# Designed miniproteins, single chains, part 53

Each design is a single chain, and the fold is of that chain. pLDDT is the mean over its residues in the fold that is shown.

## One batch from the design tools (miniprotein)

Design m1837
Fold by ESMFold2-Fast:
Structure m1837 (fold): chain A 72 residues (1-72)
Amino acid sequence: MSEEEIEKFVEEIKEWARKRLLDAGVPQEEADRFANAIAKAAKMLLEKGYSKEEVRQAAERAVDAVIDVHKA
């Protein structure tokens, strides 16, 4: 995977995570913070050779965990 492909995929994950957190009622500032953290983790996993599918699944679990904590 090229650096350009990693950057594009990470941006897509960040936008997806932010939108999903906002749609779930997480405040904008917190949604932005968590989306940035998830994007940073996604980049590290891709650089370590994890697949896009594995990284997407990890991001989904992370977003679900944030939503669950927010609703608790």
Scores: mean pLDDT 83

Design m1838
Fold by ESMFold2-Fast:
Structure m1838 (fold): chain A 76 residues (1-76)
Amino acid sequence: ATAERVARIAEAGSKAAKDAGQENAYKLFQEAADVLRAGGPVEEALRLLMKGINELDDAAREKVIEAMQAEADRLA
């Protein structure tokens, strides 16, 4: 159940990154979600999420984190 929740949060981050023009972060967050949905290792998904966060510029990072937190709150 946690994997589905984290995948949805990653997908929200992916969408926000794409909307902000952050293509590298968009791809990394989408890959993290795909790993989780395929039943892959959580450690790999977390690695991809952290790499995606590091690819964001400062302005986009705030928007992406806000979108991810909003999705997490919606799923709580």
Scores: mean pLDDT 83

Design m1839
Fold by ESMFold2-Fast:
Parts: sequence; structure tokens; C-alpha cells
Structure m1839 (fold): chain A 74 residues (1-74)
Amino acid sequence: MEELYRRALEALQAVATEGNLKPLVDLAKWAAERGVPREELIEAIRKAGQELGLSPAATDALAEVFLERYDAAR
């Protein structure tokens, strides 16, 4: 969980500061390769969004993009 959460923070920070979705897509592939449960992914993204001060709506939108890429990578 700690490694996933840290990676989620880095990926969401890249979106927030640079508008760069690539680290988030890369994280989705990383998580799919390691068999991380979908529920843990949602929790990590929401927790990271909360930590970065993103709105719940923005965090949920990013979680949907992430899960779409995660499902495609499985």
C-alpha cells in the first residue's frame, strides 16, 4: 500500500503541476502487472488526491481514467 500510495501521489502531482497524465497511465500499467486489487487502487488515488488538495470531483475523474488504463493493461 505504501509504495502504491507514494506512486499515486507522484502521478497526481504531475497532473496537478504539469497537466501530464503519462505518470498516471504508467502507474496503471505498473499496478496491473503486479496484480494490485482495483479497490486498493481507488483508495490510493482518492487518498493521494485528498493529500494534494484536489476536489473530490477532480480526484474521481482521475480515478476513472486510471481504472480505464488499468483494465486495458490487464
Scores: mean pLDDT 78

Design m1840
Fold by ESMFold2-Fast:
Structure m1840 (fold): chain A 101 residues (1-101)
Amino acid sequence: AAGETVAFELVPLTPSGRKGVLEITFTASASATVDVRISVDGEVRAEATVSGGTATVRLEVENGQPLAVTLTARASGRLTIALRVFEDGREVFSATVVLDL
């Protein structure tokens, strides 16, 4: 619902234990507007606003380093979150989450 905040933590795991790249794609339904904030150790690393469209965030990630993701719904709708982790240019993980906000 509008004005709601959803927060969750992502812990990227890379098969070799090396640095990887996390790609997060947010797709909002035509009625939805969502503010996205991604923080590492309390420091903001990425921000985006998604309004009836798609936004992609790419971050260098370390194996086992937590990322805090905060979503604030400015307008209600559906948000699809596609997560991809790359190591040495190869996709090593993918997941999709659908939220009704």
Scores: mean pLDDT 80

Design m1841
Fold by ESMFold2-Fast:
Structure m1841 (fold): chain A 79 residues (1-79)
Amino acid sequence: DVVRQQQQMLDGVKQQQDTIDKLQDDAKKQVGQETADKARDAMREVLDGTSGLTPEQIEEAIKKGREAGQKVVEEAKKK
């Protein structure tokens, strides 16, 4: 069912956006706006490279995006 798959994809996109927004807010408070923007961009790059049409793939994409964003924040804290 194409319609069902499309609904799952839209829910996944919303989950991805919410995750990006939360990461940016947290990073901004911890390491400042510039690093928060870099963390957001790193997460978006991972999400753009990962197709997520099933709930499992969407969750994996979100997890990888989070890891990429956190790595940017961690590297900024070390400098």
Scores: mean pLDDT 69

Design m1842
Fold by ESMFold2-Fast:
Structure m1842 (fold): chain A 59 residues (1-59)
Amino acid sequence: MEKAYQAGLEAAKKALDQSSEEVTENGIRAGIKMAKEEGLSEKTGEHAGLAGAMDALSE
């Protein structure tokens, strides 16, 4: 889970020049990809990636 969160956070930070919707979507996709690589569910990746993207947008 923590790696999926970090993946989402990093992807969101790289997309901060785009709309908040695109930042959130990129974070979620990165979280899902990392979660699958770790053997976790897509739902877990969505939650972790979204949390990372929201933290990036709040700063």
Scores: mean pLDDT 78

Design m1843
Fold by ESMFold2-Fast:
Parts: structure tokens; C-alpha cells; sequence
Structure m1843 (fold): chain A 85 residues (1-85)
């Protein structure tokens, strides 16, 4: 099953950035593309708050920076099984 989500990523310094709406497959690794106001490094742990846009429910999980296209543009991976239905 897939759900539409908006993902907010919080860095250890407290800076937040929100992805555009995307689809994730529940029970698989989810990915979000973000523009961060703070530099991100591959392997860095971040707090991910995923909002199901259809229900308005949120869940908070730990994510990991999987790919950094620049010091501020990154792809974050997270456990999509934790996204609320």
C-alpha cells in the first residue's frame, strides 16, 4: 500500500525543512528529498516527522541521510512502516 506524505526533517541543531508531497510504500524504506537550511552529511541521523496528507496524522521516526547532492540538498531514508494510516 502507498500513502501520500509530507516529511519534515529536523537536524540536530533544531533547523527544520519540509519536503514536497510524495508517495511512500508502507513497510519499505521511505525516501524524502529536502533542501536543508543546515549542512547534512551522508550517514547523519535526523528526526523525521511524516504527515499522512489524507488523514492529517503524524509519526516521528529517526531517519538517515542517504545521499547528499550538496551540503544542503539531501535524500533522507526512513522506516515507512511507522507512517500513520
Amino acid sequence: STVKVTVTVTTPGGATTTSVEGEVELGKTGYAHIDSSAPLAVGQEVTVTATNVETGKTATVTGTVAVAASDTVATVSFDSSKIPK
Scores: mean pLDDT 70

Design m1844
Fold by ESMFold2-Fast:
Structure m1844 (fold): chain A 99 residues (1-99)
Amino acid sequence: MKEVLEELAKALDRAAAVARANGKAEAEAKLRQARDAALEAIRLIEQGAPEEEIHKKLLQAVKYANEGVALDPSTAAELRPVASPVVGLMLRMIGDKIE
């Protein structure tokens, strides 16, 4: 879990840099908000917080990342390598809640 979030945070930093280079200030802001949410999820894991709190931060990170990509689609390339692991993590957290 923590490793997936660390890779997501790094990918979001790279995506924000792409948005900045393209002059897409709103996209950069959303991608930075997504990164901050991913870093907060890591902090919650380190504190032994409930999975529900971690899941809320992961959902927030994904929401802001999607908003950033919508504002600058060229940023999607930086997020593509982490998309599958992040979706897998989200599906696991949802499955644990339904069971």
Scores: mean pLDDT 80

Design m1845
Fold by ESMFold2-Fast:
Structure m1845 (fold): chain A 63 residues (1-63)
Amino acid sequence: SMELILKLMAEDEEFRERYLEIEVEASLEIMKAWLDGDQARIDEIVEEMRKRVEELVKEVLAK
């Protein structure tokens, strides 16, 4: 799946833009949770980001 993500990042502009939005949003929320010492919240954000990326891959690969 990581190789597929990297390929889509290189070849698909819409995927690249939407993936970067997900990454930026997640990174900001992770930073806030890290400053608060909230590991459970970091784990939640990581899992939510993973699900959003999986949905994005699914949408882009849909016929």
Scores: mean pLDDT 82

Design m1846
Fold by ESMFold2-Fast:
Structure m1846 (fold): chain A 102 residues (1-102)
Amino acid sequence: MRAELEKDIEEALSRMAGSVARTAAINAGEEDKADEVGRLMEEYARLLIQLEKNKDDPKKSKELLQKMIEVLTKLKETTTDPKMIADLDAKIAALEEQVKKL
């Protein structure tokens, strides 16, 4: 059975995304925000994995996309980096377009 391996990979990916984001924030001098940035990126990565698994369920996909928008909005409020804010705005716009199609 491949289910255990898939679960382990999903958890590792989510944790890695959060850890990388936290480290980047610390290195950028945003140490006071690092834990929140890491937590929000872990949640976003987890929601991305759930969205892929629920692509055949329009109602569940819409709920997950809305949660992803909420997480990215919180990330945007947490960071002061103009580049990151622009990237987050682009991602939020793309997710909003996906919600409109459902």
Scores: mean pLDDT 77

Design m1847
Fold by ESMFold2-Fast:
Structure m1847 (fold): chain A 95 residues (1-95)
Amino acid sequence: SESSKSAVENFAENVTNFLLKEGVITEEEAKKLKEEILEALKDKSVEEIYEIIEKLVQKIQEYLEKNKEEPTDKNTAKALKIAVEELLEEIRKKK
């Protein structure tokens, strides 16, 4: 649906822009990651996208707690990169 496409696009842009801003990925890596997110989530409903966002937030929190890292923007961005890459791999293996 149009709403789902907008949600996926916004999610992909927000993730890649944040990772770029915090210097944890390059511009070329950001382009690739955006394309991978769009492809992985193209068939997801708005509700499924929100569930994915909740899972990412949980993974980020667990990563920071496990590694005893402060929830700074840079540490959050590093955790987000790992969480997104793990999520994309899980989606690819199930498709």
Scores: mean pLDDT 83

Design m1848
Fold by ESMFold2-Fast:
Structure m1848 (fold): chain A 81 residues (1-81)
Amino acid sequence: SKIEELLSKLSEKQRNQVLSALAFANAGYYDLALRSFDIALENAKTEEEKIIVAETVKLGAEQLGNDRLKEYAEKKLEEIK
């Protein structure tokens, strides 16, 4: 899947934080989802890694039907440039 392909480009720590963000979103814990996503972005060392994190969360949020997390990820992608 596209998500698995993107996750393979991330460190184990970043992957776990992205997966936690999506798990919290699926469970309805939006604030925890955002914190996990923000931590994954903070642990990204390059602009390229930040883009991969944000793209993965955006795609995962789309698949979960979580518009709020999708919009937040889109906003973060715009900020990364």
Scores: mean pLDDT 85

Design m1849
Fold by ESMFold2-Fast:
Structure m1849 (fold): chain A 102 residues (1-102)
Amino acid sequence: SAADVQQAQQLLQQIQQTSDPQVLLQAAQQLIALVNQTKDPEVLRIGLEATDLLLERARQTGDRRLAQAALDLAKAVLRASEDLNLIKRAIGRILQAIGELL
């Protein structure tokens, strides 16, 4: 729904604007819940954008919790997706997140 897309965009903006790891983790968990509830392709696309930002923050800070959150979000997008392009993109993020955790 339009409301779900707006909520996903607000969570993405929060992830873009904050440096607080607790806020990042909370926003990631809320976005995972939204992905699981809606399965809306636009929400899934926003989830992948958020995954990229969480991975960037994990690399910048060395915070493994952010890499784990990125992995969990990418896995949620993979499970919710029926689109081959979204599936391929989610798999790519899963592999990147695993690399950050090793």
Scores: mean pLDDT 89

Design m1850
Fold by ESMFold2-Fast:
Structure m1850 (fold): chain A 98 residues (1-98)
Amino acid sequence: MAVAAAAIATARVDFETGTGESIATVVFPKDADEEEAKKEAVEMAKFAAETDPRVTAIKSIEVEVRDDPERPELKIVTATATVEVDPSKVTPGFEISA
């Protein structure tokens, strides 16, 4: 195991406001490189946003690091990218198009 114990990326789009969020979460051991985990989370959030054909721009990316409340030896990095979307392209569904 390199840095991340688990990594999950999700994208959420609000069809009425023309905005959305691309969220990536990386779980890693306390003794692992926190900066590497942050980079992984940011890259996953950006990749999910940039591969979604509904997304027109990334407005901001916020990164939060916290202790895992269920596993005291682990930390969680959450990267949240706030995105602008083309409303005409979100009508067919909520899923990220590959």
Scores: mean pLDDT 68

Design m1851
Fold by ESMFold2-Fast:
Structure m1851 (fold): chain A 90 residues (1-90)
Amino acid sequence: KASEIVKKLAEKVIELAEKYENGEISKDEAIQLFTREAVKAVVEASKLDPEEQKKVLESINRIGDLFYKFLRGEISLDEFKEALEKIVNE
């Protein structure tokens, strides 16, 4: 169940990264939409046992760090997607 929550979040955040990259949304909109998806993931994780909750929260933090690096131009879209796929497959 934790893996499904993380996978859904990663898929949504990749969509946001692609929309930002092609100019469909602003940086502020991307951050707001990411925050919304992260809150949704936290709420879904609250129904899991503590070990599964910890895994989801750690993944959210890692995805968030990578998303902010992407928005700052520190990593490319391809590097971002590859990093998220690694998180999902853990």
Scores: mean pLDDT 87

Design m1852
Fold by ESMFold2-Fast:
Structure m1852 (fold): chain A 107 residues (1-107)
Amino acid sequence: MATASGGGTYAAGSTLTLTGTADAAVPGMAWFRRDPDGNLSGVASSGGGEGIRLVGRATATTSGTTGTLTITDVTPEDSGDYYVAAEPTEDADGGGLGTGTAVTVLG
């Protein structure tokens, strides 16, 4: 299971960087955002994550137990709760969304 961290307050036009941490090495991580209206959407993935709608400013990478989500030129519409899910392996349980991290973008 993976947990998201690195939330907080960001200025519009800055770069948002979030970290996903898993208990074991995983081949990829998928990132999701819950907007203030409660809608969950895909942001980016670093593996072959299915059902993810990628945002063109977003990049996801995974290395061992750590994943990183980077969003450039953030806008207030990027605000919300961000979640990460690790891709399952024989040595690591995939799973539902772990603990999220809150992001607020001020314009």
Scores: mean pLDDT 73

Design m1853
Fold by ESMFold2-Fast:
Parts: sequence; C-alpha cells; structure tokens
Structure m1853 (fold): chain A 95 residues (1-95)
Amino acid sequence: SAAAERRAAADEIMAEIDAKIAELEKQMPSLDPEQQKEALRKMMLLGAGAVAVAVLLVVGASVAEIYEVAAKTYELMGDEETAERYRRLAEEARA
C-alpha cells in the first residue's frame, strides 16, 4: 500500500539520520571548537530533517516528497553525494 511504502521510506531515512548523528556525537570529543560547531550545525540540520520526514509521513505526503526532504537536508549539510542519491530515489518514486 502507499501508506506502507511511505513508512518504509521514512524509516530508512530516519535510520540513516540516526546513524549520522551517532557518528558525529562519537567524533565530538576529538574535535576542536570550530569543528564541534560545524558538527553541532550538521546534527541540528539532521534533526530538523528527521522531524520534517515524520510530519510528512503523518500528513500522508508522497514517497517522492519524503525523499525530496531527505535530499534537501543532506544538501544543506554539504553532503552532495547523499543528497543526489535521495533525489534519484524521489525521481524513481514519481515514475
């Protein structure tokens, strides 16, 4: 069903975001203050992206819209490779 597909997409994105946040948290003690500020900024962007994905899931947004929000989140973080991957998934979901 469309609802199951949206949930699967959201769960995948949320799991990847959680893994990235955990990775950044693990690195924090070895970072200088400037790098810590950048890591915190990335964690905040990832958290905002996760909330946006959860909201889209609740309001019944399309799988493509959910992937587009993930792409935008990673683009704002400067992770263009992950952003491009999610953009491709969004295009495939619209097909």
Scores: mean pLDDT 86

Design m1854
Fold by ESMFold2-Fast:
Structure m1854 (fold): chain A 80 residues (1-80)
Amino acid sequence: MIVDALVEAGVPRELAEAAVELLKHYGSLTGTDLKARVMARLGATLEEGDRVIDALNRLAEQGLLKKEGEGYDAIYSLPD
């Protein structure tokens, strides 16, 4: 499950669950939008938000989720 993969990548479970729920709700989000929404929902710090994005990039490299584009405009989505 993507939540467990994010936790293994160093993301606190509450942040991992929020990120996955946001991706399910919106279908896809930019890294910037996802980070901002996780921070707003849970009162997470910038450092915590950055850890979520770093973990998503690692999972995308492993083929566990979809990433389209590069850098600030990269769009993340679940693999179905």
Scores: mean pLDDT 81

Design m1855
Fold by ESMFold2-Fast:
Parts: sequence; structure tokens; C-alpha cells
Structure m1855 (fold): chain A 80 residues (1-80)
Amino acid sequence: MLSKEELLKMYEAFLAADKDKSGKVSYEDLGKALAEAGLLTSEEQEEKILEFLKEADKDKDGYISREEFLEALKSHGVEI
């Protein structure tokens, strides 16, 4: 499972990816931000992150909202 520090860095990457300030980020834009943040360090790490993102995307629309991301963080023990 991802550490709390990694989850917080993922949230920072999410905020950086939301350049349109729409409150929604595509998997493509989020993936780029996660790579820039140095979070995609190994295949295992990428798989863990992808699993987290799939759990966060409740609507299965290929976008993750800020609310969905925060809910996923709380489910993993991160209070934001």
C-alpha cells in the first residue's frame, strides 16, 4: 500500500495537474503530474498508484474530481 507521504505527494500532483481549475483532472494529465513529482519510480509503484486512481474514479468517466480524490485519501487514512 502507498505511504501517507506518497499519498500527500499524489494530492500535490493532482492540484498541479488541475491547471484549468475545473476540479477534475484526466488520467493523462494526472499521470504526467505524478511522473513530474517523481512518484512513478517502479512498475510496482505505478500499479499501486493506478489502483488508487481507479478506486477514486467513482463515475468511471476517466476523470478524477477533487472530491473523489479527497475521499480516496481518507479511505487510505490521510486527513485533508
Scores: mean pLDDT 75

Design m1856
Fold by ESMFold2-Fast:
Structure m1856 (fold): chain A 136 residues (1-136)
Amino acid sequence: SSTDVSQQLRQIASQTSDPMIRQTLISIASLLEGNSNEAAKGFLDVLKKLDIPERIELQQLFALSKTDELIKKLIAVARELIKQGRDVDAAVLLLIAGSLGGDIDELVDLANQIRNPQIRSVVLQSLDLLKPFIPQ
């Protein structure tokens, strides 16, 4: 159920050391609980903290509810961050993309390329939990 998945995401968040990944997982849990405004605030708060050239563009796409464009941009930026070994930033973007309905198989393929095994594990477990909620 969405309640069970929300609780599992909160459990994963409690066990992660990185505050941006933790905040992202808590925001996804809020989204699954029907608290979309709280989730949106959390996603915007983490996007504002990212040291990336695309930071303003991602915030604008989110604010304008351009969901398909946002998902594509999140995935494109995450792919580049993975190549750079920026695992935390990539993890945050992949998790947001997954929560918004990004292609789960593409997100899983990218998550498997994350260099840090603990961050990779957190992202893969979270995407697996989100899989039943993404339209195919």
Scores: mean pLDDT 88

Design m1857
Fold by ESMFold2-Fast:
Structure m1857 (fold): chain A 79 residues (1-79)
Amino acid sequence: LAEALDELGRAAAEIARQMSPEAANRVLKEVGEFLIAYDEGNKEEALEHFRRAAEIARQAGADPSTVERLLEAGEKVAE
């Protein structure tokens, strides 16, 4: 889990650097909501927030490889 959280943080930071501050804030908010829902044991709600983060990143023009890495890291954390 520590490794998955570290990779999630790196992917989120990389995505935030690829877009406007407004879009970056929306992505980071959804990643934060994902972590809160995961900590509360709500895996379904966590995955929904994570899907929104990925969708916002794609719409904001983030690199597809970075978005994929974010999705992989989030799936690992949600285990």
Scores: mean pLDDT 78

Design m1858
Fold by ESMFold2-Fast:
Structure m1858 (fold): chain A 85 residues (1-85)
Amino acid sequence: STVTVTVEGTVEGTKEGTVTVTVTTPELSETHEVAVVDGKYSLEVTGIPEGAEVTVTATAEGHAPATKVITARPGAVVKLDLKPA
């Protein structure tokens, strides 16, 4: 079975721009570009194997990368707030 994982957060000091979100499991690696709207971003990533260890990394220009590791579960939400580098 596969699940959807939501990746969301704030981008400090940036109202508009792009966040690059990389989602990695042992079986797959996906990179997505997400628009920043009013200092926030949100992305739904589908097709993640249920129960997999998922590494999620968010990066934006001028900001330090943020990373979290989760277990893929239905409706999982990963909050990654980006702070200036």
Scores: mean pLDDT 84

Design m1859
Fold by ESMFold2-Fast:
Structure m1859 (fold): chain A 68 residues (1-68)
Amino acid sequence: AIRSFTQVDGSDPGNLELSGQPPSNTKPPGASVPSDYPRGPLTLEEALEMSGLPASASAAQVSGSELP
């Protein structure tokens, strides 16, 4: 008996959003992931923060647009 009680929120996926379990599920066990992204939790945000760059490091292009 199929119920009309759709799991919109699911409670499970919405609850897991606070965690990184989904990306872990995507990654196969062992270490078969290529060099696309070393572990998966790799985010450009971290790379940008590490470099100290803003969300949009278009300053170099803006500088070129200002001069020319």
Scores: mean pLDDT 46

Design m1860
Fold by ESMFold2-Fast:
Structure m1860 (fold): chain A 96 residues (1-96)
Amino acid sequence: HMVMEEPVLVRVVVDHPDPEVGRALLQAFANVLKKKGLLESYEISTGADGRPVLTLKLSPEGAEELERMAQELSQQTGLTISIQREGEAPVTLLPE
């Protein structure tokens, strides 16, 4: 069937002490989603504390895949990852 779903805007923050590592992790999320054809556009900006922030425009399926990847990464690394879809409350992923 052909059903067009509207893209969603999602913001991702990774709490990592090294901002270069945090940026690389966010870039990896964007690259995986782009390779799967789930990503329309993305931007990585730097917050006041030097922490990278990823903003993605992606399909609803891409948002689900992003949350799955972030949960997996949080469990494997112990990092706190925050994901917020536009118009929704933020979801904070904790390792334990």
Scores: mean pLDDT 77

Design m1861
Fold by ESMFold2-Fast:
Structure m1861 (fold): chain A 83 residues (1-83)
Amino acid sequence: SPERELARTLVVAAILVGAAYFYLEAVKRTDNKELQEKLLKDVERIVEELRRLAEEYPDEPMLKKALEEAEKLLEEIKKILEE
């Protein structure tokens, strides 16, 4: 059912946003440039997937919120890598 598919999508979005939070924390705790760059790419992929899900369910505000949160986390990682 459409309701079941949306519920499953919300669980996936929660996992993706959660992963992005831990990836940002990992970037903050390492001085390894190669690891920081790998984690940046992983969060970029998370943002792309969340954007796809938000576009598939444009009337679901929780998916738009998840995308906005992941984009903020990506921006914080980019700021750390600018140094």
Scores: mean pLDDT 89

Design m1862
Fold by ESMFold2-Fast:
Structure m1862 (fold): chain A 106 residues (1-106)
Amino acid sequence: GPLGEAIDHLLDALRYLEEGDLEGALEHLKKAKKHALESGTPGAKKAAEHLEEAIKALEEGDVRSALEHILEASLHLMRSSETKEQILKAIAAALRAIGLLFDLEL
């Protein structure tokens, strides 16, 4: 459903960020936002707001701000998740965002 699709596109965006492909990441963040809005839950709406801020930050080359907003979106998607698979994937997205944030400090 739309929530699962939002989480899957968020994971794809993080993979592209790990590879240094900002255009690929941006495309998948936009898809994640679209599917989060289609979900219609209050938590998914909050995730979509953070994804919009992540998109804006990434378009300006602010990878740190984008990752901070991706982390917030991941946590809101986790709280909106109804299945164990969705919860675990959202946790994986949050942990990958944290890992990339630590890489920026080195």
Scores: mean pLDDT 89

Design m1863
Fold by ESMFold2-Fast:
Structure m1863 (fold): chain A 77 residues (1-77)
Amino acid sequence: ALAQEQAERRAAEEAAFTELRERVLELLRAGREEEAIRLIEEFSEKQLSATHELTPEARERIREGAREIVADLRAAL
């Protein structure tokens, strides 16, 4: 059923997000902040490019968002 397919996709997205978060935290603990930012950028671009065409402006917003997320996670460590 369509609802079943949507639930399975959501579960897969949650699993991918959990894996991303673990990798980002590992990089931050190692002091590899720029690699953590890049990983979030690549993940976000991959997810968005599946449904939308990425403009240069959209890529800049993704980069800014990734830096903000990394700064927040670093502050929590």
Scores: mean pLDDT 75

Design m1864
Fold by ESMFold2-Fast:
Structure m1864 (fold): chain A 94 residues (1-94)
Amino acid sequence: LSPEQQQKLREAGELLSEILRLASRALASTDPAERERLLAQIRELADRLGELTGDPETVAAYTERLVAAIEAGDGSAAVELIGELARYVNERLR
């Protein structure tokens, strides 16, 4: 991998880790206002991830599925979707 590709992979990894952390907090939250703020932060991080991959539409599609899973309280689906997004991003940036 080029130094530029390595840097993008590092940045994507940091964004994905933060998305996982925020998703976990949103799933554990009993406050609708807190959940809304956390979901907004997830979307913002996903937008940055989309810019890094050069495919914002695909990243947005994963993000909306993730948001729906979190809103449904489906932690298993949320974790699976973050894993799918991580695999997609890693393949795209290699």
Scores: mean pLDDT 86

Design m1865
Fold by ESMFold2-Fast:
Structure m1865 (fold): chain A 94 residues (1-94)
Amino acid sequence: MGKVELKDLYAKIGEEVTITVKVNDPRPDSYQAIVQSKTTGETKRSPLVKSGEEIKIKVKAVKDGDEYHVTLYRVDPEKGPEFEDYASAKFFAV
């Protein structure tokens, strides 16, 4: 099972923030993270990575209190992306 670790984000509105996802799973499979803004619904996909690697996804912070949903998938060659883990991070304007 993959593990997603997120921290809340602090920046000025309109600045670019980096969401860092750590993949911590003992399996040597390929993983992909999908980040979605709850407010806008816009979605970004990461490249495929292996366990123990960090995924960094840059998003432009547009609204105070926006929540970024991160879904981690394990890529199964027969079934495609399989759900592994979920986390969310909030953006706070400073």
Scores: mean pLDDT 73

Design m1866
Fold by ESMFold2-Fast:
Order: structure tokens, then C-alpha cells, then sequence
Structure m1866 (fold): chain A 83 residues (1-83)
């Protein structure tokens, strides 16, 4: 069902975003660790969205895209501050 698939992708995106924020704050001023964490989170969210695309391709992809953008923004800000 579309709503359930979207909700699952949204909840997982929220978890990954929160994890990324924690990594950004606790990265011990290591921009490389922040970059690797962001890459892993983005890849994982894409994989999960692809799995959910069996139920709702468009909705899953759109929610994942927003989560990916947020993860990238958090990583970029953390890397800039570690400069």
C-alpha cells in the first residue's frame, strides 16, 4: 500500500538523518568520517527506497531524494565547520 511504503521510507530517512546529525556533532573533527557516513547513509536510503519501489516507486523515490538532500546538507555543513 502506497501510504505504508511512503511512511517506512520517511521513518528510515528520519533515522538516517538523525544518525548523520549525531556523526556530524561527534565526528571528533574528522571530515573524512563525516563524508563516509553520508555516503553510506545515502546508499542505504537509496537501497531501501528501491526495495519500497515494488509497492510505490514514485513516492518512495521522492521521499528518499529529500532525505538524501538533507543528509548531504548536514555533511557539507559539518565538513565546513571542521575546516
Amino acid sequence: MKEEARKKVEEYADVLVAAMESVAEGALKNPEAVRKAAEAAIEELRRFAEEMSEVDKEGAEEIARRGIEEIRKIAEEAIEKAK
Scores: mean pLDDT 75

Design m1867
Fold by ESMFold2-Fast:
Structure m1867 (fold): chain A 62 residues (1-62)
Amino acid sequence: MKKVALGYQAAAAAVAKQKAAAFSKRYNVKVDLIEGKNGLEAAKKAQEALAAGYDAAYTVAV
């Protein structure tokens, strides 16, 4: 099954969870939520997930 990483800032957790559920349902993929202390850390963790073998990575901007 294809794996997608979705990075998010803690303040955006509810929005990130909603987007992850919608994306998972639309594309039939596993979406893993990765919390960052801020947007920069969230983006960095999403990039690290790509290097670790995830098929795609995105970051929620708020």
Scores: mean pLDDT 78

Design m1868
Fold by ESMFold2-Fast:
Structure m1868 (fold): chain A 58 residues (1-58)
Amino acid sequence: KKRLPVEVYLEFIDMVPASARQAALDYAIEQIKKDPTLSEEEKEEAIKKLREYVASLT
């Protein structure tokens, strides 16, 4: 299936315990960076959104 990176990784981060959220964020960022189907703009926007979300939970 085609996955929408922001939605998939936000859900993934929501599913992990707080102690694992930083590792989940790092994993999500690396997956987004190496996804060749995403534009540079899409990657930047997705990473920013994930970082802001995790920061708001800390």
Scores: mean pLDDT 75

Design m1869
Fold by ESMFold2-Fast:
Parts: structure tokens; sequence; C-alpha cells
Structure m1869 (fold): chain A 93 residues (1-93)
């Protein structure tokens, strides 16, 4: 029932998921080069489309006006973090 990060991101791509951004998250991205670099790396690797607001701070990514599903960038990063922590815990024992 638990997906790997790779399986999760592939599922989002197959489902036609658009990555969106809230105003607070957009402000964080504008002020943090490290957070921008992380988001760009993840989204570009799996070719996930971003909304027009997120594209303003990550211009190298694919932009779309709509998707079959939506996920916020914050929720996406939280889920990836949870999956990575689960994998790290398993490898530690």
Amino acid sequence: KVLTVEEYLEKLREEGTLVTVGEKDLALLRNSPAERALAERILSKYDLPVDEKLHEVLPGLKVAKSGKKTISLLDLLIEIGILELQLAVEKSF
C-alpha cells in the first residue's frame, strides 16, 4: 500500500496531475533558492506540469492551465518527505 517516491510521482504523471501553489508557498519559493532547486529537480525529473503562478518562479518547467487532478506543491513535498523517511527508517533496521 506504501508507494516509493518514484512510483508515487509516476502515478501523479499518469493521472494527469497539475502541481499548484498557494500564495504563502509562492512567497517561500521566491525567498529560498534551496526550496526552488528542490522543487525544480523533482518536477522536471517526472515531467509534472505546473500552474502559471508556480511557472513564474520555476520557468524551466512545463506549464498547463488545468489538469485532471491537482496537488499543491506543499502537499507533494510533504508526501515525498514522508516516503523518504519511511525508506530511511526501514534501511536503518
Scores: mean pLDDT 75

